# Designed miniproteins, single chains, continued (5): the designs that were tried, part 59

Each design is a single chain, and the fold is of that chain. pLDDT is the mean over its residues in the fold that is shown.

## One batch from the design tools (miniprotein)

Design m18031
Fold by ESMFold2-Fast:
Structure m18031 (fold): chain A 87 residues (1-87)
Amino acid sequence: SKSELLVQVSDIKQAAIEESKSSEASPEKVTAFFLQLIGLEEELSLPELDVNAALKDVHSLRVTSKELNFVKSDSLLLELEEKLKSL
């Protein structure tokens, strides 16, 4: 359901916040990741779910999470990606 997808995004946000506290990555790149995550949350909150748009957003987030070495966030993004593919 949409509520379950939004809970997964909330879990990703929490993981990213924790990983950002220990990160030596640039503040600009960390900010870009959180802005992308807000964009995904907004996409998932629309009345009609565009699964392909959401998958593109998740793919972009996974590229950024790998560059930031946000291993937990990337793992949770993979779980969200698989759930979106199963819809």
Scores: mean pLDDT 85

Design m18032
Fold by ESMFold2-Fast:
Structure m18032 (fold): chain A 91 residues (1-91)
Amino acid sequence: ALPPAVQATLAALEPQQEAAVAAAKAELAALRAAGASDEELLKVAARAMLAGLRAILAALEAAPASPERERLIAAIRERIEELERRIEELE
């Protein structure tokens, strides 16, 4: 299990993450109604996911250091790099 301090940090993000997901869904629905292409929708979804991962990374970096925190930060950084590369390929 994650250390209690790391779990508390992630739990504190839940309301913000829920709001961000709701906002992203609303934006995607509005774009679809306006006739946006699947490619445009994918780009918006990918950028929203990248923003979410960056928020989690920032919160984890502010949390007390632990081996579990370090492993999570490394995994999230790798995921961010992969998404940034995919977004560039879609441009």
Scores: mean pLDDT 81

Design m18033
Fold by ESMFold2-Fast:
Structure m18033 (fold): chain A 66 residues (1-66)
Amino acid sequence: MTLLVEVTGSEEQAEEARRVAESFPGVRVERIGEGRFRVTVSGDAKTYTGVALRLQGIEGTNVTAI
């Protein structure tokens, strides 16, 4: 399962989003542009939902399922 994450906030918010995503087991984070990340979850649906909800909670962050 894959999420597109776009951070319109500061570098601190972008770094927080990256750290949060990488804190989950079985998650791969790839930087695809400034403030833009592809997050791939190689786990179950519960892990995917958890990552999505945590990232959506970060101010200035937009999360889209792709």
Scores: mean pLDDT 79

Design m18034
Fold by ESMFold2-Fast:
Structure m18034 (fold): chain A 101 residues (1-101)
Amino acid sequence: SNFEEAVRLMEEAVRLLKQGKGIEALDQTIEALELVLKEKPSFELEVALGLARIVLGVMKLIKEEDVSLARRAVQTALEAMLAVYPDDERVRELLREVKEL
């Protein structure tokens, strides 16, 4: 399903954040949010997607990584995903991991 692929992409995004790769983490996060939005339209997901796109665009424009801003955008994406899938333990665990970064 699109949701299962989105969870895999978010697991990769969190791994990339742990490596200091904020731009790559946001690319994965944007793809994950677009997949979830295809199956479950939500205002919170659209806001999270907008934030991730803005942060990525700014970092690409200035050619500088901001891992702290990338982490916040990934956290917002996971919170939005958990709001639409409140019983998914994998999303909840990824959110715990990101909050500890």
Scores: mean pLDDT 90

Design m18035
Fold by ESMFold2-Fast:
Structure m18035 (fold): chain A 60 residues (1-60)
Amino acid sequence: SRLTPEELARLLASFRDRWTRAEIAAFIRKYWASSLSDEEIARLTDEVAAALRALGVEVA
């Protein structure tokens, strides 16, 4: 199954200590675009951004 927003946030946090919403969305599109609509990508981006901020990662 696909990663949860929290699991994806932990993965992204392991790569960098700062992310933009655009970079999060681009990462999601690169690996999940074929299985997600634009609306679902936007929702997942928001959920991942919130989870990243909860982990102490800066999201612009």
Scores: mean pLDDT 81

Design m18036
Fold by ESMFold2-Fast:
Structure m18036 (fold): chain A 85 residues (1-85)
Amino acid sequence: MAELARAMAERAAEDPTLEGRAAAAYYRAVALAYELGEEAYREFLERHRELAEELLPLEEEDPEAALERLLAAYEALRAELEARL
C-alpha cells in the first residue's frame, strides 16, 4: 500500500494545479502513515475525517481556499509523520 500511495503521489505531482499539489501532498502523507504502521494510519484517517468536516463549509464558499488549507494541512501531517521515522 505504501508503494501504491507513492505512485499516486508521483502521478498527482505531474499536475501543477492546486488540485494536483493537494493530491500529491495527501498521497505522500498516506504513504508515510502506512510505513509507520496500522496505528499511525488509523490516526491519519481520523485527522483526515476531522479536516474534511472542518473544511466542508469553506469548500462550498471558496473551493480554492479549501484546497490551499488542505495542502497546508497535508504538508503539516507529512512533517509530523516524518518526525516519527
Scores: mean pLDDT 78

Design m18037
Fold by ESMFold2-Fast:
Structure m18037 (fold): chain A 66 residues (1-66)
Amino acid sequence: GAAARYGTLGARAADTGEAAGYAAGSSLNAQKGDWESAARDGEKGAEASKNPEAKRYAELSAKAAR
């Protein structure tokens, strides 16, 4: 789904391990159907991201999970 795809893209674009971890968590939780955890991890990934591209993908993952 879109949330899983955007989470994976956010993890690949991430400049920090924290941002990458949360974006990957958003993707994994979306694949499991845990939309609440996917949205929360996407939001945290966006907050942790310094790279605008990584931040945008994490935000899109969170939005798609809602």
Scores: mean pLDDT 83

Design m18038
Fold by ESMFold2-Fast:
Structure m18038 (fold): chain A 79 residues (1-79)
Amino acid sequence: IELDESLSEEEQRELLLKSVDRIAAAMEALLRAQGRDDDVARLRAMVAEVRASKTIEDLARKALELMDWARAVLAALAA
């Protein structure tokens, strides 16, 4: 029952934005600790683009682009 809950488009948007904000905050802290100021600027620009999205589909696409970039950065830092 809980797993089959249907969220409105507005609720889906809010949850995605909240997830993006949490990931972005963690990434910004890590990048600042590593002296990656240019990457911090890029992250902020990507977050702003996600927040500017008007549809859930566009928001999801932009969030996936941000997450893909974040995975690449984390992989490089872990190497």
Scores: mean pLDDT 77

Design m18039
Fold by ESMFold2-Fast:
Structure m18039 (fold): chain A 83 residues (1-83)
Amino acid sequence: SKRQLAVALATAGILLAGMDFEIKRAERTNTPKEVTEKEINQMIDDLNQTINELEALGAPESVIQSLKDKRNALMNKAKQVLA
């Protein structure tokens, strides 16, 4: 339903914001790289599960691709910060 799609989209947005927050926290604090990597990997797993739910709910492929692109961009930023 439209309501279920909206809730899943909101969840994906929260997870993407969480990834961005963890990257920025690593840049601003003396957080061990291993801790940041573990937190980001967990959020990626949760985001992938949410994307699978969105696909099952019939979300447009353009929406799914947009979420994957945002995920990949944040993964690339994390790789740069953790390198």
Scores: mean pLDDT 85

Design m18040
Fold by ESMFold2-Fast:
Structure m18040 (fold): chain A 78 residues (1-78)
Amino acid sequence: SPELDKLSKEELIELAKTLSESSFGKVSNSYGIGPTIPGQSYSASSVDLSGETWVDRLIKTKGIDVLKKMIEDALKSE
């Protein structure tokens, strides 16, 4: 998405946190991101893990493009 392409890594992380307050957790599960949080089933209202965002681990493991696709999918559902 052109909108997401304009966002920096930090801005994408902030968007993911904002969307988690509505229904972002559902999109995350669809993309198989649940395994990124060991032993924890996070809800749409919480994406942080001990002061670190699961989003950072996603970027390290699967890259920024996967995060962009998740956010785009969540935004398109609105």
Scores: mean pLDDT 56

Design m18041
Fold by ESMFold2-Fast:
Structure m18041 (fold): chain A 84 residues (1-84)
Amino acid sequence: MQLHLDLSDPEKLIEEIAKKLLEETNLSEEKAKELAREFVEFVIEKKKEGKVPYTDKGLLDLFISYLKKNPDATLQDFIDWLKS
């Protein structure tokens, strides 16, 4: 599933992503919020740098799917997997 990320309101996006992580995974609320924040910051930074492989479409669904299979994974683990 492709998702459009509204990067103009990062705090709202972090809350929405954290909610989706809680619905799709067995992560704690604190860990879900932390991962959501790190993910949004990563996407914003890469988009500002013009690094198109890290666009705002489809990455969230991949991230949620990755965490559902790898609940102990960090954002860096996801990035390394994405580059593989």
Scores: mean pLDDT 73

Design m18042
Fold by ESMFold2-Fast:
Structure m18042 (fold): chain A 60 residues (1-60)
Amino acid sequence: VTTTYTAVDGQLYRVQTDGNRTLVTRLENPTAEQLAAGAEAERAAEERLKRLLEWLLENP
């Protein structure tokens, strides 16, 4: 089981994947820990995508 957190339009979601099942849960009252995890995951994903795109443009 893989658990990740993501935020869309200020709403935090927990995404759990287990084989052929994906469960997305909207977190209306997330804990400080869940908020921090979501913010960190989103920031990391955004940074990785930005670096990948910049790298591809600079290093063909």
Scores: mean pLDDT 72

Design m18043
Fold by ESMFold2-Fast:
Structure m18043 (fold): chain A 60 residues (1-60)
Amino acid sequence: MNEESKQRLITFVESLDLPEERKQELIDMIENFKEEDIPKLAKALGLSVEELKKLLAGET
């Protein structure tokens, strides 16, 4: 929901050594997701829900 949280996730995705098409898919998911979609997003990123929540909170 928060713009800052979305930017953190996008920055995280861009820092990964992934193909650009995969990064685009993840970024699209981030831009369209609601907070309730966090589990789906975490699975797509290969993270646990807890790790994703820490990233969103800025506890990287």
Scores: mean pLDDT 73

Design m18044
Fold by ESMFold2-Fast:
Structure m18044 (fold): chain A 87 residues (1-87)
Amino acid sequence: SSEILVSGASEEDLDLAIENAIEQLKEGKAVEIIAIGEGKEGKIELRAEAVGKSDEEVRELIKKLAKEVKEKTKGKVKLVVYARDAE
């Protein structure tokens, strides 16, 4: 089964996404991170799957995805983080 952990665009949503992703990975779940932005050039969506990553790797990954989408769109970034069973 899949569970949506965070869906939002604020700095608080970014921190919550990081914390929830780390917690789910410690519980042995797989985590998928989706960063979405919309601008004049259209919709930009970046995806990454985290399995067996360290806390630091997950934090850097989420921040990198959010930054890349924000820089390309110059607008709001929506983060969607969901957890699923790894098997």
Scores: mean pLDDT 72

Design m18045
Fold by ESMFold2-Fast:
Structure m18045 (fold): chain A 125 residues (1-125)
Amino acid sequence: SSALKKLQEEARKRALAIIDDLIAKHPDLAAPFLKLPDVEAMGQPEWLEIVPNPISFEQIKKDIESGKLRTIKEILEKIQQMYDNFVKLYPEDSPIYKVAQKLYEEFKKKLEPLLKEEEEQLKKI
């Protein structure tokens, strides 16, 4: 429907703005997630055994822009998968684990209200 397409277009626009804003405001927190690591150059090819489907903000933004990710729910789930993948690679006492946790909490604060709005709008379509 035209209403569904408009809702999905607005969701993509709002999500991209939030991703860009959080990256700009927290560059040190975002840095590990901007692009997929070159695991061979890092000498850690075993990363792909722990995380067979790696995710980065670059890929999430491309998937939003292409319409592969169309809803706040799908986008938040993808960001959660990125976080879950990352925390499997590092011990909980590591600085990088704490970075990932802080960034994910910032995304939840921004996207969960939008998810609630989206769910209410979908009930009216």
Scores: mean pLDDT 80

Design m18046
Fold by ESMFold2-Fast:
Structure m18046 (fold): chain A 66 residues (1-66)
Amino acid sequence: EELDRAFEKIKELLEKALQADPFTAEVYLALARIIYAVTKLIPEAQGDPRIEEMERLIDEAEARLA
């Protein structure tokens, strides 16, 4: 499932970001944002609660890295 794979990849990237130095963390966070943006373009993603969960996880990671 495309959404499940995207969700797992975002979680993996965010976990790496939280363990990395600030510069490397920025790169992982940017990659997670790109995957999120592309995933939102999938018609079947419309209204899926995992989309909101992906955004929440990315926002929380950004807050922790700030």
Scores: mean pLDDT 79

Design m18047
Fold by ESMFold2-Fast:
Structure m18047 (fold): chain A 79 residues (1-79)
Amino acid sequence: DDADIDRVAAIMAANSSIPASRIRAWLRRMMTVYDRTTTRRRAGGVVLVDRGYSYAQAGRRVGVSPAAVRAAVAALRAM
């Protein structure tokens, strides 16, 4: 729901340089395609990449493939 989106967006914004408004738009898009657990893992991967981790490093830490992290970062850039 919107409260979950706002909470995740606030955490992502506090731990990255990404604006909360862009994160909220991206999370709403992601929740249309993926469940909450998958969306949260991809969100963590995006934050790690913004902080300087590689796609492979971010993927290993959040439990998704490097391709999934790359796709999530590309989708966020399009917002």
Scores: mean pLDDT 81

Design m18048
Fold by ESMFold2-Fast:
Structure m18048 (fold): chain A 100 residues (1-100)
Amino acid sequence: MPSWEEVVAAVGKALRLASEKVKDPELLKKIEEIERLVLQAHLFLLAGRRDEALAALERAKKLMEEVLKELQEKNEDPEVIEAIKEALRLLEAYIEGLRA
């Protein structure tokens, strides 16, 4: 399982790159919601509220998958696409580790 710090770093990098390159207002709203959900998950983890943290991370994952699909369909910058793929890989591994 990746560390929470590795997940936060990868997600933060991916969302920063996406926000710099993406011009679609609806995709930018999804990026902002992902950032909010990851912050909420962090606070839930600090409070020992594992089930609420899992729910927030699962929702963040779903939104990141939607953002990835839209960016791929629009042939956006490959650096952004690869950063989101790496963030999703680490987030999925972290979610699986929390379920164990």
Scores: mean pLDDT 86

Design m18049
Fold by ESMFold2-Fast:
Structure m18049 (fold): chain A 95 residues (1-95)
Amino acid sequence: MEAELEEAEAALKAFLENPTLETAKAAAEAAEWLAELLRRLAEEARARGDEETAALAEEQARFYEEFAKLAKEGYENKDPEKARERIKELIREKS
């Protein structure tokens, strides 16, 4: 899990620093994986009665779901630079 998390974070960072078709595709896959991980963590938190942690994980999952969608659009439409700018706006709204 830790190695996969570091790899996912590296893929997102690589795309934000150097938006290419390859980095957009890698970032979309990484963000999708992070969203799935967070959805599972939310279910586990809810199962143990930790509603606050479940809600936070669900919110973070929605963020990565949108990140994945935008990065995938950048790859499919061959416009990774525009996708990066949209994702930077998404990050600003969440920070």
Scores: mean pLDDT 84

Design m18050
Fold by ESMFold2-Fast:
Structure m18050 (fold): chain A 100 residues (1-100)
Amino acid sequence: SMEEKRKELEELRELAEKVVSGEIKELTFVVRSEEETELVAEFLGAIARKAELPEEHVKELEEMEKRYLEEGKVDLKELVEKLARIVEEITGVKVTIIYE
């Protein structure tokens, strides 16, 4: 339902705030579907947006998202891995993604 999706987004937002504040130092995601991979991408994107990113990284992420949505030229896993590396660089959190 829309209400359940809103609650999940709110919980992800609170978790993102804890990562940016340095309260959380390690993140491990186990993904079993494309939908779960998309949720991880949204979460990592939320952390990146909450942290002050250099304009060059913002433009790169926007271009990758556009290419994924409009042209299918970017693999979702490639986008998620790129977001994980950016989040690690800006927050110092260690991100591990396990694909089952």
Scores: mean pLDDT 72

Design m18051
Fold by ESMFold2-Fast:
Structure m18051 (fold): chain A 100 residues (1-100)
Amino acid sequence: MRELTPQERLHRRVGGILLDALEHGDFAGAQARLRELARETGRPELGVLADHLEAAFNGDPAAVERLAAALAALSPTPEFAAAARAMVLGIGEIERRRRA
């Protein structure tokens, strides 16, 4: 198994936080964890990511693209960008179903 770079490790931590939130429906907890990670790593872009997650959860379609772009900026792989967009779309769909 190949050793991950620090950038890839951060990328996987962020992905884990978002996946855990999807599994448990705790998006407020995900925002708190992302803000803590921003302070821990000195990366304010993770706090911006948490803000975009809140807007995307509330069904703002512009926030979907901003969240995907912010995630892609952490690791510019096409696979991760696609997964991030799919995840954000899933969050919006779950929220709409809860309101219906």
Scores: mean pLDDT 66

Design m18052
Fold by ESMFold2-Fast:
Structure m18052 (fold): chain A 88 residues (1-88)
Amino acid sequence: SSSERRRELLQKALEYIEKALELRRRGASVREISEYQRKALDYLLEIYTVEEIQDLIDKEKISALVPALVALKLIEIGEQIDKELEER
């Protein structure tokens, strides 16, 4: 079902977010951290638009699923990807 698929994708996103946070705590490179953040964002974007993710953060609803700090970083990475695609 669509609700089961949504849960699975969210669970995968959370796993990558947790890996990114763990790498950050260990002082890993920005390159390594961003790889896991990008993968988490890819899963979230299968469920939500960038605007929907921003709305969830603003309404504190995403804090139940994704830490606000990490969610903000995922949006930033998404915006960077969009900018790179426009600028080439």
Scores: mean pLDDT 67

Design m18053
Fold by ESMFold2-Fast:
Parts: structure tokens; sequence; C-alpha cells
Structure m18053 (fold): chain A 104 residues (1-104)
């Protein structure tokens, strides 16, 4: 279904963003233990955003405001680890997938 494909796309996008964030921290001389810890927290927070959106879709309650807040939260979390251009690209893909989930 379009819903299942959108969820899979968001899961892939989260995985790629977390890997890039970890690599960025390592490139800045952060220890492997600290980079792993920060990446795990980032993954937990991004997974929580996706899980909440999925629950809202299943309940028929996902609003445009919920999508906006989810996208803003993703941008806020990623801005400390990735270049602004890449954060905006990820946010755009995240929004598109959430909008697809809402329409499903």
Amino acid sequence: SAFEQAVAELEKLINEAVIKARDYLLSKGVSEDEADSKAAVLRFLLDSILREAVELVKAGKLTDKDIELAVESVEYLLKNYLPEEEVKEIAKKFRAALETMKKS
C-alpha cells in the first residue's frame, strides 16, 4: 500500500540520517562511544516522531499541523549534525512521506 511504502521510506530516511550524523561526529573528533550514544538518542527521537505519526494516521487524526510540527522537529534535531541544505532536503522528503500517509 502507499501507506506501507511511505513508512518504509521514512524508516530508510531516518536510518540514513542517523548514520550521517554519527559519521559527522566522528569526523569532528568525537569519540566512538560518544558518537554512538548521540546517534542512539537521535534515532530514538526520530523513531518516536514516526511512531506518533503512524498512530495518528491509524486513528484518523493526523492533521496538517501535526505534519508541520513533525517536520520542524526533524529539522531541529538534524541541524546540529548535518549541513543546512541536507537538513532541508531530508525535511522535504519527510513531509512528502507524511502527506502520503495522511492521504492513505
Scores: mean pLDDT 89

Design m18054
Fold by ESMFold2-Fast:
Structure m18054 (fold): chain A 55 residues (1-55)
Amino acid sequence: EAVIEYLGKKYVLKKGDKIEINGATLELLDVTETSAKLKNLKTGEVLTVPKELKL
């Protein structure tokens, strides 16, 4: 699972989970040992971020 911290709130995501951040819907596609892949469902872009991400 991945942990995303946004505006002081922590969100725990599993593969296939979706989260809405700043008007964008992101889906967790994959989790590795050190990173997570998030897909922006509006643009189709895939972002590789640290497994624990602070925004």
Scores: mean pLDDT 73

Design m18055
Fold by ESMFold2-Fast:
Structure m18055 (fold): chain A 70 residues (1-70)
Amino acid sequence: MLSKEELDREVKLALADMYEALGDRFAQQGKLDEAIELYKKALELYTEAGASPERIQELKDKIAELEKQK
């Protein structure tokens, strides 16, 4: 079974996934500022949880793309 620290990391990953999905929805609606804020929250959580470098880079790329649309 996961330690309490591992469980906390799993919770952060799940929360990051939720923020990213919500950000995707706001981006689709043209709510770029809200989408960027949600992606940044997801990025912090992914970084704290030790997500893969590829995952972190994909999210950074999403943020950069929306910033170009503003």
Scores: mean pLDDT 82

Design m18056
Fold by ESMFold2-Fast:
Structure m18056 (fold): chain A 83 residues (1-83)
Amino acid sequence: SVLQLSPREQQIYKEMDKLAKEYAEKAAKTKDFGSQMKALTKKLEELASQLSDPRKAAALLTGRVLKAIGDALDKILEEEKKK
């Protein structure tokens, strides 16, 4: 079936992306992935609760945590090259 994102869903996705980016930067700086990812997950759960489809909400939350981990690793590698 064809799915189209509502403007509200698009806004929530952008807010989730912003949080993932912010926590990726914190994880890269502190190298404390566990604590930062747990904090990110809790904040993403609050945003995901505004979505009407709980399965879609769970998938987005998981995807943003994984994205944050990847972004944090990329930042660490980039910083090592800069030094």
Scores: mean pLDDT 76

Design m18057
Fold by ESMFold2-Fast:
Parts: structure tokens; C-alpha cells; sequence
Structure m18057 (fold): chain A 56 residues (1-56)
């Protein structure tokens, strides 16, 4: 799981609640329904992509 080192580092700093909110926002922006049912690896990738966009 390595989209961006910056995004990955940010993810490790998030609380569970912050991570969940990020996944929800990322899923909405990527038009993904049922984000709660996504595997942890997929949710992490969504959060990384979203963070990468926000950080850059």
C-alpha cells in the first residue's frame, strides 16, 4: 500500500474516526457506494488518494 509517502505518513497519524471520515469523503468523491463494506486495504487506498489530492 504505497500511493504516496506523504499520504501514507498522514494516514498513520489519523485516529480511527478521522480515517473513517476520510474514507467516506473519498468514496463519495469517487462515486463509490457502500464504503463501509470495503476491505481495509481498499479503504486505505481511497483515503491515501484523497489525502494525496488534498495535500498537493
Amino acid sequence: MQASQQAVDQLFSLSGEEFDKLVEEAAKENNIKGYEKLPGSVRSRLAEGYLTEKLT
Scores: mean pLDDT 70

Design m18058
Fold by ESMFold2-Fast:
Structure m18058 (fold): chain A 91 residues (1-91)
Amino acid sequence: SMAEQQRLADLYERLGDELAAEGERLYQHYQETGNLQDLQLAISLYEQAAYLYQEAADLYRQNGDDARAAEAEAKAKEAQAKAQQLQQELE
């Protein structure tokens, strides 16, 4: 149903937000300690957040919520850009 699609989209967006926040926390820890495992995990978490945001955007769009779809798509692009930026720090 449209209500089930909305609920699923909300769950994917919230999970994306949580993973992006965790990625940022690990990246900050990497900047303080030089721990490459934190950098690698941060990259993975941002990539996963980007995927979840894109899934949320697709579901919002299918549900006719173009505004929330655009916001989720923007978050996906930002998370993907962050993952690419952090990947460059691996050399």
Scores: mean pLDDT 91

Design m18059
Fold by ESMFold2-Fast:
Structure m18059 (fold): chain A 116 residues (1-116)
Amino acid sequence: SEEIEQKNLKEVVKIAKKYDLDLDTTVLLYVVGQTLTPSDDFQMRLKHLLENVLGLDKEVAEQAVKEAMGKTVLERLEVVAKVLAQHRDQYEPKVKTFISENSDSLKKVREKLESL
């Protein structure tokens, strides 16, 4: 369990560094990564996150969902990271709000990601 968590944290940090994502966005990616498992509702959940939670344009969200189809969890996470890197101005205020509203629950995750 701890080894799987550490591996997932390292993979998220690696992807975040590749796309020059800030720490708050990296924390969001780690949380999102836990929801990117193959399921019938995957498309709806990812579209809702990108469009309604993070405030990205509908066309951007739909393209990201399409690109993530048929991919592994890790490849899906990289698609999300790439889209976020390209649209910082649209989502950054929403990411900051998400982190501030969940600060207590995300504190340990943030500290672990910051140490890597």
Scores: mean pLDDT 77

Design m18060
Fold by ESMFold2-Fast:
Structure m18060 (fold): chain A 95 residues (1-95)
Amino acid sequence: SHLEEFEKYYDEIKELIKQGVTIPPEEQEVVIPDDFPRVASVEEVQELLTLIFQRYVDLLKLSKQRGLRSSDEETKEQLERLDEMVEGMRLGLER
C-alpha cells in the first residue's frame, strides 16, 4: 500500500503542478516537517511519507481553488523540490 499510495499522490501532485498550481511559501514549511531528520524507525518514515504526500495534494488543491498560479520557472522548482523530498525519504528507508 505504501508504494501504491506514493504513486497515486505523486501523479496527483504532478498534474496539479503542471496546471500551474503553486503552494504559498508559508504553507510549504509544513509539507516537509521540521522534525523529519529526527524519525527513529522505518515505520515512522513510512507513516510520515504518506502524511506528507497527502498534505501536499491537499495544499495544491486548496491553492487551485484560490486561483494561485506558478510561472514555468516556479513549476520546475516545485517539481525539483518534490524529487528532493522523495530522494530524502528513500535514503531514510535504506538506512
Scores: mean pLDDT 62

Design m18061
Fold by ESMFold2-Fast:
Structure m18061 (fold): chain A 74 residues (1-74)
Amino acid sequence: SDREVARALLGAAIAKAAGLPPVTDAFSPEVIEAYKKLTPEQKAAVRERTRAAAEQMGLDPAVVDEVFAELEKK
């Protein structure tokens, strides 16, 4: 589903920003913890990279924003 693809793209963007190996799920405990430790500038870069990757894959921007909002609540 588009949500699963958006979660995978978000996970990959977080892994890149945090210096982790490639990951397949943004909502794994390790990835959530890594995201929380990012600086505001790194979090902004994760958001931009996720949006750019989603746009390249033809995903609805609303799905990306929904997955981001869900991550921010964790």
Scores: mean pLDDT 79

Design m18062
Fold by ESMFold2-Fast:
Structure m18062 (fold): chain A 76 residues (1-76)
Amino acid sequence: VTEYVALGVELPKSTDLAAFRERLAEITDGRGVLASMGERGDRRVLLVMVPAEALEAVRALIEELGGRVVAESRPV
């Protein structure tokens, strides 16, 4: 069973969301999921579910896009 981590993510509003989804799918071998999306001022706020083994690669992608991880939740 794949362990998933829920990430709260902020990205610049100008970020190409389609390109982000494509890179997320590539890094997570199609297992990563964009669960929800909203906007706060000049940023997009996303809920992303990623396999635990891909967590660091996804975190690096978010930083490369000028974003940040604002919340992280792991199963107990």
Scores: mean pLDDT 79

Design m18063
Fold by ESMFold2-Fast:
Formats: C-alpha cells, structure tokens, sequence
Structure m18063 (fold): chain A 83 residues (1-83)
C-alpha cells in the first residue's frame, strides 16, 4: 500500500500518510475479525479490508488523497488476483 501510494504520484503530506497508515491498520484488524467470524477466503478478507480502508480515507482525507488510496487498493487487489 505505502509503495503504491508513492507510485500514484499524489503529493501527500506527512500527516496524511500517518492518517492513511492508521486507517489501514484499523481496516486490517476489522477485516481479520470478520474473516475469522464469517470464514471468509483470503481473497475476500483482502477485498473487505481494502474496501474499508477506502471508506475511511474518503471520510477522513481530502478527495485527492482518498483517490490515491482507492487506486492503491485496486492495484493491491489486482496483485492478489494474479497470484
């Protein structure tokens, strides 16, 4: 995610990067709990976590920064599907 965010070419502040990291950690923990509770596949768990991270970014960040997170999440899902 962090490398993909950098590759997206958006000028993110240090504070915005910290908020993205916090949102990713929160979304990852929530996705892990849902995967364990509902028996989700690895691919489904990754998708849910990334969707949650995008939602949190849209709520907490400016639109341009949220778009960077959305694009990075899409790239991550594509990599998971290619494995």
Amino acid sequence: MEAELEAAGAALSEEERALIEEALEEAGEEAKKLAEEKGLSKEEAVRVGLEKAVELARERLRPEAAEVVERAAAARLAQAAAA
Scores: mean pLDDT 71

Design m18064
Fold by ESMFold2-Fast:
Structure m18064 (fold): chain A 71 residues (1-71)
Amino acid sequence: MQMSMEQMRELLRSLEALLRELAARGELTPDQVAFAQAALARMREAVDAGDVDGALAIANEMGRELRAQLA
């Protein structure tokens, strides 16, 4: 699946907002917050390098991990 750079930046902003909300509600452990922050940093690096596929793969990995932790 392919996404535009604009869609990837929008996804990144949405994930940052979601992380902030979940952390504020106490639904994430410090380790989960650290994992998500590291994943978001890797996504920013990939987007800045023009690697949309790499950024999408990182987003899917983070989404899967956070869903597993919340289940």
Scores: mean pLDDT 75

Design m18065
Fold by ESMFold2-Fast:
Structure m18065 (fold): chain A 77 residues (1-77)
Amino acid sequence: MISELVQRKDEELTEEVEKLKDDEEARRKLGAEALVEIAEEAEAEMDPKQKAVAEAIRLYAETGDLEAALELARAAA
């Protein structure tokens, strides 16, 4: 199963995106912060499914497409 740590990061990012809807600069900044934290935690021996969720968060930070990111995470779960 995807770890609670990765789930927590995903939920926090989703809540912030809802608050910052239509604010691309703030959305990018939030994504960058989440990406750094997830990357550091992935280096701490996360399993492949957790790494896939981290990659999905990176995709969202790069493209701003939450649906595409969620599809990538779902395919790995």
Scores: mean pLDDT 60

